# Designs tried in a protein design run: designed miniproteins, single chains. Part 24

Each design is a single chain, and the fold is of that chain. pLDDT is the mean over its residues in the fold that is shown.

## One batch from the design tools (miniprotein)

Design m813
Fold by ESMFold2-Fast:
Structure m813 (fold): chain A 103 residues (1-103)
Amino acid sequence: MKERIEELKKILTDKSAPASKRAQAAIELGALTDDPEVIALLKEALFDPSAAVIVRLAALSALMAMLSDEERKKLLKEVAEDESMAPEVREAAKEELERLLEK
């Protein structure tokens, strides 16, 4: 398990890796761990304007699986209000925040 998490961290942070592989690594990390270091790396990927939209969306999804309800709401507001964020990522964050606030 530890070796798999370390390999996934390498794939997530490798900007030369295919976007699909980085997105898969983000989702798998969200399912396997709640490590603060991994949360920090996923936040870096989410807020990286050079990262492909699919990587950023995968990082957001992974963070939703890992974070507490209060931390999820805070992150979703931050993403929705970030003018440097891709429109697709901002809209996903707004829709998810609306769902969380309704429940």
Scores: mean pLDDT 84

Design m814
Fold by ESMFold2-Fast:
Structure m814 (fold): chain A 68 residues (1-68)
Amino acid sequence: APSVEELAAALRARLEALRAAAEAQGDTKMVQWADAGLAALDRLLAEESPEEARALLEIMGRQVDQAA
């Protein structure tokens, strides 16, 4: 199974790519959503245990899958 660091890096890359695409298209709402996701990811990694971080990263990954 991927590590918390690998899951976090993959999710960050996806959120950054989504933000860049949204910014290029002028989709202000999607830019705001991606920025909120990146902020939530940073807070999660700073505050949560590795076990809780893994569960939350999996939930966030599914939310990004639904948005993309």
Scores: mean pLDDT 82

Design m815
Fold by ESMFold2-Fast:
Structure m815 (fold): chain A 92 residues (1-92)
Amino acid sequence: MEEIERLREEAERVREELLPLAEEAERLGIKEALKLAEEMDKKAQEEVEKLRELSKTLPEEEVLKLKLERYKELLEELTRGIREAIAKAKAE
């Protein structure tokens, strides 16, 4: 089993879970979801810079694994945040 292929599959699974939640947040007018997406973009930019430095000392395959792991973590964080924002909006 290829570790890189597994990480890509896991990231796509999280992304598929995120898409309907993002659509529901837009439909409900939850502005907090947009803020979470902006925060994720900022974190992604910071991680790109860190990985650029690591690419000077690590093999290309290891850098790719780290990129996929970080991408998955950011998608999971965004998914959780949007779910919480929807739950809070429905509670009010």
Scores: mean pLDDT 77

Design m816
Fold by ESMFold2-Fast:
Structure m816 (fold): chain A 97 residues (1-97)
Amino acid sequence: LPDVVMDVNDKPLTEEEIKEELEKLSGIELESVKITPIKAPGQNMPVGIVSITIKETGAVVEMVFMNGSASPGSSQDRSAFLPGAAELVKLALEKAK
């Protein structure tokens, strides 16, 4: 799992912005990107599921991310998350063929 931290000044990306960036990084057309918050134990950290639907196959790639609104001194951010998600999208398309 990418342990992605957002900088304190980092703006949250919309589902549409995440979709656009993933399409640019993967070269694969996506039907949708949906972020679903999940109930974490104690809810001390923001935890979400990113569900990415590939337009060509209808395959869904799900990733869990944590720490979306906190920066505990790490420079890991959305930039690290998006390349990893793009690689999973490529893998899902490969498996569907």
Scores: mean pLDDT 61

Design m817
Fold by ESMFold2-Fast:
Structure m817 (fold): chain A 66 residues (1-66)
Amino acid sequence: MEEAKKYAEKLKERADALGTPSERARRIVDAVAELIEKGKLVTVNGIKAFKGISREEFLAAVDAAA
């Protein structure tokens, strides 16, 4: 739980550093928080990933936000 929150915070910081609009960064954080609350956050090959969303899809969404 705490580790996943730190991941979300780092993702927000990364998005802010890349000039991502605050509204988009907030949506990413909200989406991550919701998935954590629903227990859909899992570890795949040593990397935190979301149930029902592939690592590639998640990274593509982050890249689209940058």
Scores: mean pLDDT 53

Design m818
Fold by ESMFold2-Fast:
Structure m818 (fold): chain A 61 residues (1-61)
Amino acid sequence: TDLKAAAIAAIEAGDRAAALAALDELRKQHPNDPRIDELIAELRSAAPDRAALIEAVRTLP
């Protein structure tokens, strides 16, 4: 399963629950990557910047 592609597609669709689920799985695979925790926090914010989130997910390993 391509979790990065799933997260990007969910963010583009505005499906926060699906995007969080994909990022939570990425976090389990990369538990010490602070970027993933930061992306999860931004997705949970009141006004997430979707374009910035998509680009940030693209830069993940």
Scores: mean pLDDT 79

Design m819
Fold by ESMFold2-Fast:
Structure m819 (fold): chain A 89 residues (1-89)
Amino acid sequence: KEAEIKKLQEEVKPKIEEALKAGDYEKALELAKELLEKQLKLLGVPNAGEIAELVKKADLALLKGDEKEAEELLEKAKELYRESVAKAK
């Protein structure tokens, strides 16, 4: 799955950079969310979509200067990831 993840990153990262340069933060964050979700799905993480959505919300909070909200959202994303790994054992 390494080759699939690398191909996905090479395809999507330039699109994220273009959106950021254009000032389209909503598009950049949506592309970053989709990239993360697809990577997590390739790794077999069952909560991929929910984790990716929480990370996107955290990035939006950081852009607004709300570091506390971003931290809480990232901790929630980490908790869901840990649960996914624990259940796989």
Scores: mean pLDDT 78

Design m820
Fold by ESMFold2-Fast:
Structure m820 (fold): chain A 67 residues (1-67)
Amino acid sequence: SLVTNSPPNSASFSFDDRAEQEVKDAGVRMLAEALRRAKPGEHISFTLEASDTVEDVEERLREWLRR
């Protein structure tokens, strides 16, 4: 097989247990999207606070994608 070894992407994701389930679900979806668009060997880190909204999570992803 013509598969080259790429360095694995690393990711860390944390959230406040008090955050709404909808916000946690949005965070997981955004982390998955970031991982799909990450460059080889890139480290991705997201932290969600109890006060975060789905819009806040989406804005974090948009800023990261524009880096």
Scores: mean pLDDT 71

Design m821
Fold by ESMFold2-Fast:
Structure m821 (fold): chain A 72 residues (1-72)
Amino acid sequence: MSDVEAGRAYLVAELTRVPGVGEATARALVDAMLARGLTPQDVLERPELLLEIPGVGAETAAALRAYFAGRL
């Protein structure tokens, strides 16, 4: 039952809790993950993918990696 928009909004809200991640960066990350079929596990295994997201620098990528590692 596809309420993909509600799931997207939830993920954006969760990611904005990560230090250095604003709403625009969280939206870009969720959109990229959905478009590329990436799971949190894929991002954890290939953290360099986070650096491809607009607004994600090295410090924010490290914080996102820690978030995904603690979430999995």
Scores: mean pLDDT 73

Design m822
Fold by ESMFold2-Fast:
Formats: sequence, C-alpha cells, structure tokens
Structure m822 (fold): chain A 74 residues (1-74)
Amino acid sequence: LKELLEELKEEARRKIEELAKQGHSLAYLESAARFLAAQTEQKLLQAGASLNDAREYSRALEEELIKLGRELVE
C-alpha cells in the first residue's frame, strides 16, 4: 500500500505538471486534481485500504495537487 500510494502520488503530480506546461487554466488544473484524487481513492480501496484511509489520503492528495497547480500557473 505505501509503495502504491507513493507511485500514484508521483503519477498525479506529473500529470498536473504536464497539463500546466500545455497552458491549461487553473480551473482546469483544479478539475484534473479532483479527478486524479478520486482515481487514487478508488485504486487504494481496490488494493485493500480502509475507507477512512483512502478518503484521508485522497483528500490530502487533492489539496497538494491544487496547490501545485497554483504554483505552476502563478
């Protein structure tokens, strides 16, 4: 689970960076962050994470990705 979480976080960060380099708006990056966080929650649940852990990690990832998007466009 820990290795999977780190892999999913890195993939999500890379995707946000890619979209920002393509010139997408902050609103688009925030939408993408929410989508990637939801996918991460689903994958963690499928891998046997508890509902509470999956939600907590997904929420933290969403906040991190939104912050990253703001840093990349400003």
Scores: mean pLDDT 83

Design m823
Fold by ESMFold2-Fast:
Structure m823 (fold): chain A 112 residues (1-112)
Amino acid sequence: MAAEEAIRAGREAGLASLEGSLRAEEAGGYKGMVGSGSGAGLAYIGVGSGKASGDPEAAALSSAAGARGAAIGSRYGAELAREDGDEKSAEYAEEAARRAEEYARRAEEAAE
């Protein structure tokens, strides 16, 4: 797979985490919001840093790492929100984590 696929998957992981963050915020739980929001930031840093490198291999690896960060951040946010009793916020962060995990796998496969 080309570096473009890893970059695309990294962006999708970031968007999924951002959407989860916004939904978690609307549900009133800030830990789910922060976890997924942080994950979105990591995904976009990965894509941005990779593109700035001018190296396709570095771009693919950086995008894959960012996408994995999105999955980890969202999952951790979901766990913390659930511990606080913010179940709806935790559900949104968990859904963001599942989607980001799928995109992370895709980005990692593209980066090989």
Scores: mean pLDDT 86

Design m824
Fold by ESMFold2-Fast:
Structure m824 (fold): chain A 87 residues (1-87)
Amino acid sequence: EEDLEKRIEMIRNAIKKGLITVEELIQQIEDMLPRLSPEAQARVRELIEKAREYLKNGDLEKAVEIVIELFRFIYETIQKEADEKLK
């Protein structure tokens, strides 16, 4: 969890400094989709659509928050799947 929070803070700072765009982050998330379950893929696509809608409306802050929620969801999903395979 602490490592995830540090990564999230780095992402927030990178966006704030203009080192990465929200659209670039969405592209990275889409590249991870084939590694997720169909149910997780559906949820991720729903949140991507929502983030893009906020970007179209000029709500950059809300788009950033949705992308952060996406990274948390993907990380938690991958971690749970890894933990189940180790048992």
Scores: mean pLDDT 77

Design m825
Fold by ESMFold2-Fast:
Structure m825 (fold): chain A 74 residues (1-74)
Amino acid sequence: MKPLSEDEKRMIDHVVEILGRTYGLSEELQERLRRILEEHAQNPVDLGRMVQAFVEGHRAGLSDEELLRRAREA
């Protein structure tokens, strides 16, 4: 896997902060999501797909575990 750049890590942190504020995510869920995005998003396109999968899952009322799984599988 390609290591993330500092800019990509900063983008992930910013995205998680926005999602946490917008959807009222717990601090623990935000930290777990950030870790998944850092481990699995290789570029901004991957990051966008993973975030979209998470947002769609949240709208569907899925559990925290299912939200994280959907982000990881995108």
Scores: mean pLDDT 78

Design m826
Fold by ESMFold2-Fast:
Structure m826 (fold): chain A 89 residues (1-89)
Amino acid sequence: DVEKRIEEAKKLQEEREKKLQELMSITDPNKRIDALESLKKELQERIKRLKEMIERTAGAFRDMLEQGLKDLEAELKKIETEINKLKSE
């Protein structure tokens, strides 16, 4: 069920946003970078799985999954931006 998968993706996104806020409270830059790199790796794996699912899906269902992919890629960009900020200091 594509609709159910999209809803689960949104719940996971909210969980990741909360986790990101928790990581941003870490005062040690090296520990924060390590935690963000781990989160980035998890997100990259989810993106890979979603892309594989898109390749096996057609029509309107594919379009819905592609929207989910765009959301995950936006989350990845946010994490990469935070890592880059920490590394530039």
Scores: mean pLDDT 77

Design m827
Fold by ESMFold2-Fast:
Structure m827 (fold): chain A 57 residues (1-57)
Amino acid sequence: APKVYVDGFTGEEYTDPEKLIERTQDAYVELFTGQPIEEPLSDEEREELLRQHLAQQ
C-alpha cells in the first residue's frame, strides 16, 4: 500500500511528502513568530519569513 505521511501538528494525511514538509515549515514559522498560521504559506512567504527571522536573530 502507498505510504501516507501524517502531519504531527494537524494530524492530516498527505500522500506527497513535499506537502507535509511545506506544512511543517509553516508550523515552525508559527512557532518563530508566535502567531497561529491557519492558511498554508507559499514557498516564497515561508522562505522570506524564515530568512528575515534568522537574519535578525
Scores: mean pLDDT 63

Design m828
Fold by ESMFold2-Fast:
Structure m828 (fold): chain A 90 residues (1-90)
Amino acid sequence: SSFDKILAEMQKIVKEAQDIYDEMKADPRVPVMTKTKVGFLLIAIESILLVLERTPNAPDEVKQKLLESAKDILRRIQEIYEEEKERIAA
């Protein structure tokens, strides 16, 4: 179903965010505040997945907006990650 595809995409987004967070968390060169910010963004993505799982009968427009919100948050995590990699390499 279209909802199963949205859930699969959300699970992929959560996994990508978790992988970035785990890599940053393991790196002692990354400041604690940066790790904390990414951690909160990860919690936001996980919360969106939980809302989607608990509202299977929500309108498709609402489900799509939640997916797009999660994609926007993942982009922020990826931007922080790339900026941090550039800072460490400099």
Scores: mean pLDDT 89

Design m829
Fold by ESMFold2-Fast:
Structure m829 (fold): chain A 114 residues (1-114)
Amino acid sequence: PLKQQVLDALAPVDALLGIDPSLASDLEARVNFYRALADEAQEAGEDELADAANDLADNLEIFLKEPTEENAEAVVKAAEALLEALEALKEKDPELFRNIVLNANARAARLESA
């Protein structure tokens, strides 16, 4: 139930980011992806997106260590904030949004291969 609550909260974010559904249940891989997204957003000067992505990654790591209802709720809140930041960037600058997402996917793939 708690893992499903987290997966349900991440699904809209993962869909917007074009993440393969086969990786959706691998929460450790998702932490690596959100870190990669934060790094690419920071390099692009999108500090709000970088902060939201790092906040989601931090809360997901905490949930993986201590899968409590409180920690699951923190992941849900962080996922909602990241979704809002992603939608705002896509509306403001769709080309920059696309470039950040593509670069994050490439960066995350390297981390999973190591």
Scores: mean pLDDT 83

Design m830
Fold by ESMFold2-Fast:
Structure m830 (fold): chain A 69 residues (1-69)
Amino acid sequence: SMDQQVKEAERQGMLQLFNEMADTTDRLLRARQAGASEEELERIVEEGKARAKAIIDELDATIAQIKAS
């Protein structure tokens, strides 16, 4: 059903989002340990936010396509 397709898309999108958040956290921890500046840490956060937004936007587009069919 359409509801099952939406739920599966949400599950896959959530897994992608959690993996991206974990990767960003790992980058922040390594950068912090290496003595990165506040500016460098801020850049890592902003890049992570941009990737998370892209995943959310792609999920929204996928759900919209499912509902349009």
Scores: mean pLDDT 89

Design m831
Fold by ESMFold2-Fast:
Structure m831 (fold): chain A 62 residues (1-62)
Amino acid sequence: MEEIRAAAEAAGKKYVDLKKKIDELIKNQAPFDEVQKAIDEYNKALAELKALFDKLMAEREK
């Protein structure tokens, strides 16, 4: 459980950082491939955060 909580906190921070990075890339009209990679990482981080949250809730319920 503690490892899942720490991972969720790290994933949340990564998610926020990636969101800011995407905003900056769009603002300065970065190449499409750079924006796409950042979006892919953002979506992966969001999915990981949700999966960790669901796993934590399931472990708590059992």
Scores: mean pLDDT 76

Design m832
Fold by ESMFold2-Fast:
Structure m832 (fold): chain A 91 residues (1-91)
Amino acid sequence: SEYATLAIKYTLLYDENTSEEGKKLAEEAREKLSEKLRKLAEELNEVIKKIKELSKNKENPEDAEKARELAKKREELLEEIARESEELEKK
């Protein structure tokens, strides 16, 4: 889905490793997204930030469990973004 791809590109704005070209594409994607898709992308970004924060504690079993739960939530958000994108593609 075009809109799902745009939502993922928008998420790249929050990645410290995103290239300048990638940031420009993410900004362009933001303008094409519905308010609902932007909010889903923002929630996805929050989950990704939490996963990154927990990655430094990968040797702690409790943090590993939390990271798995956040990864599951990331997958759920990606599925919801895909579903909303499909709905927008229909007239």
Scores: mean pLDDT 69

Design m833
Fold by ESMFold2-Fast:
Structure m833 (fold): chain A 111 residues (1-111)
Amino acid sequence: MLTPEQREKALEILDEARKKMKELVDKAYEAYQNGDWDAAEQALAEIGRVAQEFLDKLRELGVPDEVLARIREAVAEGLQKIASAIMNGDKEAALKALDELFERVRAIVEE
């Protein structure tokens, strides 16, 4: 599927995106808990932008469209779970959903 070099670079991109999204999940949760709905919405929108940048980098790396489509689906499902957990005030569930999202994407990349 991917060449060994493409896989290594994809995993590096994945780790960078995960770190950025974790910081934004923490920020969105804090804003939501403080009743700052505008800040919470902005942080959730930033998570979506980081996800799009991550997907664009994978496309530029030459990840095949079929693989990229599966990654897009995993990302969309994961982002929805993260948002739901934050709205329910469950930081542990949000961080777990983030972890599960990146583990799903890693499994797809390593096929």
Scores: mean pLDDT 85

Design m834
Fold by ESMFold2-Fast:
Structure m834 (fold): chain A 96 residues (1-96)
Amino acid sequence: MKELQQKAEEAQKEIDELEKKVQELGRETALAYAEESTEVAVEKLRELADAKKELAKKAKDAAEEVKDLPISKVFQKKADEAQEGADSIQAWVDRV
């Protein structure tokens, strides 16, 4: 139990750092869309999609590692949401 709690805390810190990166890239993408060309906005969207894929993978791995803890469901939800976000962005970029 105690070892799993420690792993959950370490995973949460890494996930928090990746979520912050996704938030920063999201802000940069919005700014590029408002103030820059479509080409620059598309490049930023690709970077955002990649960051969300990284977050999804990390959160999914964390959920599996701590699957016996209630927090595993929180990590799985974050993984699913990040993956859906990445897939949605990629589908939009592929149309442009």
Scores: mean pLDDT 83

Design m835
Fold by ESMFold2-Fast:
Structure m835 (fold): chain A 92 residues (1-92)
Amino acid sequence: MLPVFSEATTRLLGEVGELGEQAKKARDAGNEEEMQRYLEKIRELVKKAAERGEVSAEDLRKMADFLREVGEDEITLEIAKILEEEAKKLEE
């Protein structure tokens, strides 16, 4: 089932998805350092969106749950974990 997201959350999910595809390509090429750089870019993007008030901790958890439901790739699951970690930081 497709969750209902705000425009800002939908945009962030799209940008995270694009960076995630680049991380998967880097992994498949055996470039672990480049893969980790894309994952770090995802974390920074999520952190900045949260700091700007564009997404809430609840929004980030909904995104993580959606990625776990539709994602079968380990990179997608790692991105879901990043979203949950950033959501937890917003509540501290």
Scores: mean pLDDT 81

Design m836
Fold by ESMFold2-Fast:
Structure m836 (fold): chain A 103 residues (1-103)
Amino acid sequence: LLAEGRELLLAGRYEEAIALYEEALKTGSRGEQASANDFLGRAYFRLGDYKKAAEYFEKAIELLDGVPKPVMAEIYRRLAEAYEKLGDYDKAKYYQQLADFLS
């Protein structure tokens, strides 16, 4: 499911990717659910739904306990970009600083 969804995301087939990532949330492990939330955030960001993108990135972070710092930093950067698009510059700065600290 996650590998298939990732190929759809890379191909720009965002609605199909979203459906597969939502399926992964129902049947996946904690790590697979974290990845699915990150990919859902990326898909919604590409569709211009920055509010949903931020929500899914936050869910991915909540599920990622003990993950390598570079992976966490990458998600924090995406979350900062989503908040910047929403005009929430205080949150964008906060998450960018967290990403920089973990890098």
Scores: mean pLDDT 81

Design m837
Fold by ESMFold2-Fast:
Structure m837 (fold): chain A 71 residues (1-71)
Amino acid sequence: NSEKTKEEADRLLEEGLEAARKGDLETVARKARELREMRDQALAEGDFESAEYYERVLEELDREGVRRILE
């Protein structure tokens, strides 16, 4: 669905980072999967601006999530 909002992506990031802090790797993986699905849907619909936003959110989850898991 191309109507995914930036707020939804930001919420998934916050939930993923909170899960990483708690060591809940299953939830981190689920949030990352949801973000990838949003990116893939945007790409399939030619919405490259939204896809780029979701990709940057995924990169932040990967960077900060790894840090929080290792802390």
Scores: mean pLDDT 79

Design m838
Fold by ESMFold2-Fast:
Structure m838 (fold): chain A 106 residues (1-106)
Amino acid sequence: EELKKFAEKAKKILEEYLPEIKEALENNDKEKLKEVLKKIEEELLKEGFEHALAGVSFLSEDKAQLVLAGYVKINGKLYKITIKIDLEKKDGKWEVKSESVEIEEL
């Protein structure tokens, strides 16, 4: 239950910043993209994560993957929560195509 709450918090934070990420991608604004990704990481730390990493990888000119990895300790155990959002560019706009959440005990 606690682990599910952290996964839900991470997903909600990522979804809140998704419009800014899409705007930065549409404008080829690499500095704005870095700033938004850093804010996502900082918000996860505020919510009790031990560590957080956010990044975007371009698979092609019109395909990108947004990845968020959050690390959280629950009852002395370390868990990695990974959220992946696949984005595709259609008619100059970036759209969400799929989303996955993976939880791994370290």
Scores: mean pLDDT 86

Design m839
Fold by ESMFold2-Fast:
Structure m839 (fold): chain A 110 residues (1-110)
Amino acid sequence: SKASLDYLLEGARRAEELVQKAIDYLKNKDIEKAIEYLEGALETVQALLERAKNDPSVPEEAIRELERARDHVEKALKFAKEGNYDEAIKHAEEALRELQRAIDILEQAK
C-alpha cells in the first residue's frame, strides 16, 4: 500500500541519518554516542522489516536490502563494542549503501 511505502521510505531515511551520525561519532572517537546511534538504527531497521514482511505491495528487493542493512548495522555495533572501530566504520558504511539502495527501490515503487 502507499501508506506502507511512505512509512518504509521515511523510516529508511531515518535509519540512514542514524547510521551516518554513528559513522561521524566513530571517526571522532565518541564511542558511547556511536553505539547509541547504531542501536537506534538497528531498532529502526527491525521495525521497517516487520512492516515490510506484512505487506505484499513492498518489493522483495527492498526487503532484501533492509535485511542486509540490519546485518551490517548488527556487525558495526558488535565491532564498536569490541573496540574494532575500523571494522565498525566499514560495516556501517555498507549499511548506508544498502539503506540508500532500499530508499531508491521504495521511491520507484511509489
Scores: mean pLDDT 90

Design m840
Fold by ESMFold2-Fast:
Structure m840 (fold): chain A 55 residues (1-55)
Amino acid sequence: GPLPALDEARLQRVLRTVRYLMDNPELPDEEKARLLREAGLSDEAVANILHSLKA
């Protein structure tokens, strides 16, 4: 299930951002991190998602 700290609207925004980053892998990691932070993620969550996108 979703993380307890994320409500449905925030989860949808995060998923939309992740999808955009997957479609645009050429973006610099700094820009990817900025977009994920704008979506409402913590620095730790941003780092984890960026690591997953690189794999």
Scores: mean pLDDT 76

Design m841
Fold by ESMFold2-Fast:
Structure m841 (fold): chain A 115 residues (1-115)
Amino acid sequence: ALSEAERQAAIKAAARAVLDAMRAIPNVGFLVDEPDYSIFPEYRELVADPVSLARIRAAVENGEIRSLAELRALLDRMHQAVHTLNPEGSQERIDADRWYAAAMARIDALEAALA
């Protein structure tokens, strides 16, 4: 059995692996950094609390992400934001569905390994 410190270290390593895998997926680039609110002022109106991969990574590194379930919730929020901002049938939604499915599958596998 893992100690609590070993479990937290494993969660942090797992979260890093998920985020690194997502960076390799097409059309994730616009979610890597914070939105440019000078170009997209409506982003804050449509997505009240926007999250980027950079913000999620900072939270992971600072110990603010304490479980894979919490990481899952943040990635779900990013996926929902893409669907809110982009029309049905858009390439952005298609690519978002792809990286979301890949990220969720990896989290499921890592949760099983940490059990």
Scores: mean pLDDT 69

Design m842
Fold by ESMFold2-Fast:
Structure m842 (fold): chain A 81 residues (1-81)
Amino acid sequence: SSALAEIRTLARIAAQEALELEPDNAEVQELARRLYELASDPSATVEEILAELRRLREATRDPRLQAALDAVIARMEELAA
């Protein structure tokens, strides 16, 4: 669906932003790579993508990245409703 395509695109963008903004945070780097791979997996569900995005958000320390991820989570929750 178009909603799932948007969710996958948002997840890839979120993962890439996390990789760029917190390069010295090993947990964020690992979770962001997992999110990017999951968003590229045709078998991955919306629920799985959203769960991994929430895990990434909890690991983030940069308040600008936290705000960006919160916005992406809110948009994905709208699309999943």
Scores: mean pLDDT 86

Design m843
Fold by ESMFold2-Fast:
Structure m843 (fold): chain A 80 residues (1-80)
Amino acid sequence: MIERILEQAIADPDPDVAVALALITYAISKIEARHEKDPEKRRALLEETIAAFRWGAEKSTDPEVRAELEAAIADLEAEL
């Protein structure tokens, strides 16, 4: 699921859509991580989401949005 969302974000040239897809990916990854009992799979899922967020931050032209994505990355890294 996360891979599909990231692929859609990469295909879309609109940075606002890319940011929206990154935020949706964050919400989904937090839900999936809560239900994932395998710690290795949970870590891989979180790492994939962090990568998607770094891509979203790179595409964002808004410094406030970038700061929010960076905060989300820090939150996800704390759950590793």
Scores: mean pLDDT 67

Design m844
Fold by ESMFold2-Fast:
Structure m844 (fold): chain A 94 residues (1-94)
Amino acid sequence: DDAAAQVERSKQLVAEEEAILKEMEEAGYPEFLKEYVKELIRLIRERLENPARAAEVIKREAALRKEMFRHLGLPQSHIDAVDAGAAARLAALA
């Protein structure tokens, strides 16, 4: 049941992003970077509550995550992985 598996992965992703936000707060990361993680959490929750909008929200999550990764100076391979992950999630909805 791929749909149930996707829901559980999304719930796990929320928990992982909340843990990252806590680590960022404890490490003294600037507020603008923490706002990216807070927005990602809101978007993931939005698609869990409104599955009909999942495709739109996944695209917004990918755009936001790539912007955050650019600010963090992460290599292009990490940015490319965001697009690959989004494409796989969108394909699972079709």
Scores: mean pLDDT 81

Design m845
Fold by ESMFold2-Fast:
Structure m845 (fold): chain A 67 residues (1-67)
Amino acid sequence: MKKEIEEQLKKLQEEYPNLNLGSQLMIALTQEKEGKITLHPELREQAQKQAAKMAAVGRAAARELAA
């Protein structure tokens, strides 16, 4: 199981080396939703936490711009 997490993270870093970890995890989560990959449960939880954090920042910025 731990090896699968490491392999999935390595693949993301190789495919998107110019993106930060949060962006890489969001891409992985999107790919899982589209049925392209199967994320390890621990990695999926980490990706969801990062997506929620990014969404919170985006909502704050959107509220400021929408005023």
Scores: mean pLDDT 73

Design m846
Fold by ESMFold2-Fast:
Structure m846 (fold): chain A 92 residues (1-92)
Amino acid sequence: KEKALEVLKYLKEKHLNGEYLSQAEIDRLLDEAGLSPEERFDIQVADGVLAIVDAVAETDYKNGKISKEEAEAWKKRVIDITYEEFVKYLEE
C-alpha cells in the first residue's frame, strides 16, 4: 500500500506542475515500486483520469470557453479530488 501511495503522490505532483510522463516512464515507476497487478491497474486508471482532466481543461481554454486561470484552477481542484478518492481506495 505505501509504495502505491508514493507513486500516486508523485504522479499527482507531476500533473500539478504540468510535467507529463510517457507510458514508458510510468511503467518504469510501477516496476521499480514492486506493485501488485491490482495496484498497477489502480494507479494506471488514476493517471488516465488525470490525463483526461488535463485534456478537457486545455480544450475549453483553447476554444475560449474559460480563461487560462480558470482552466488551471479547475485542473488543480479535480486532480486533488481524484487523488484523495484513489488514496481512500488504495487504503481499503
Scores: mean pLDDT 74

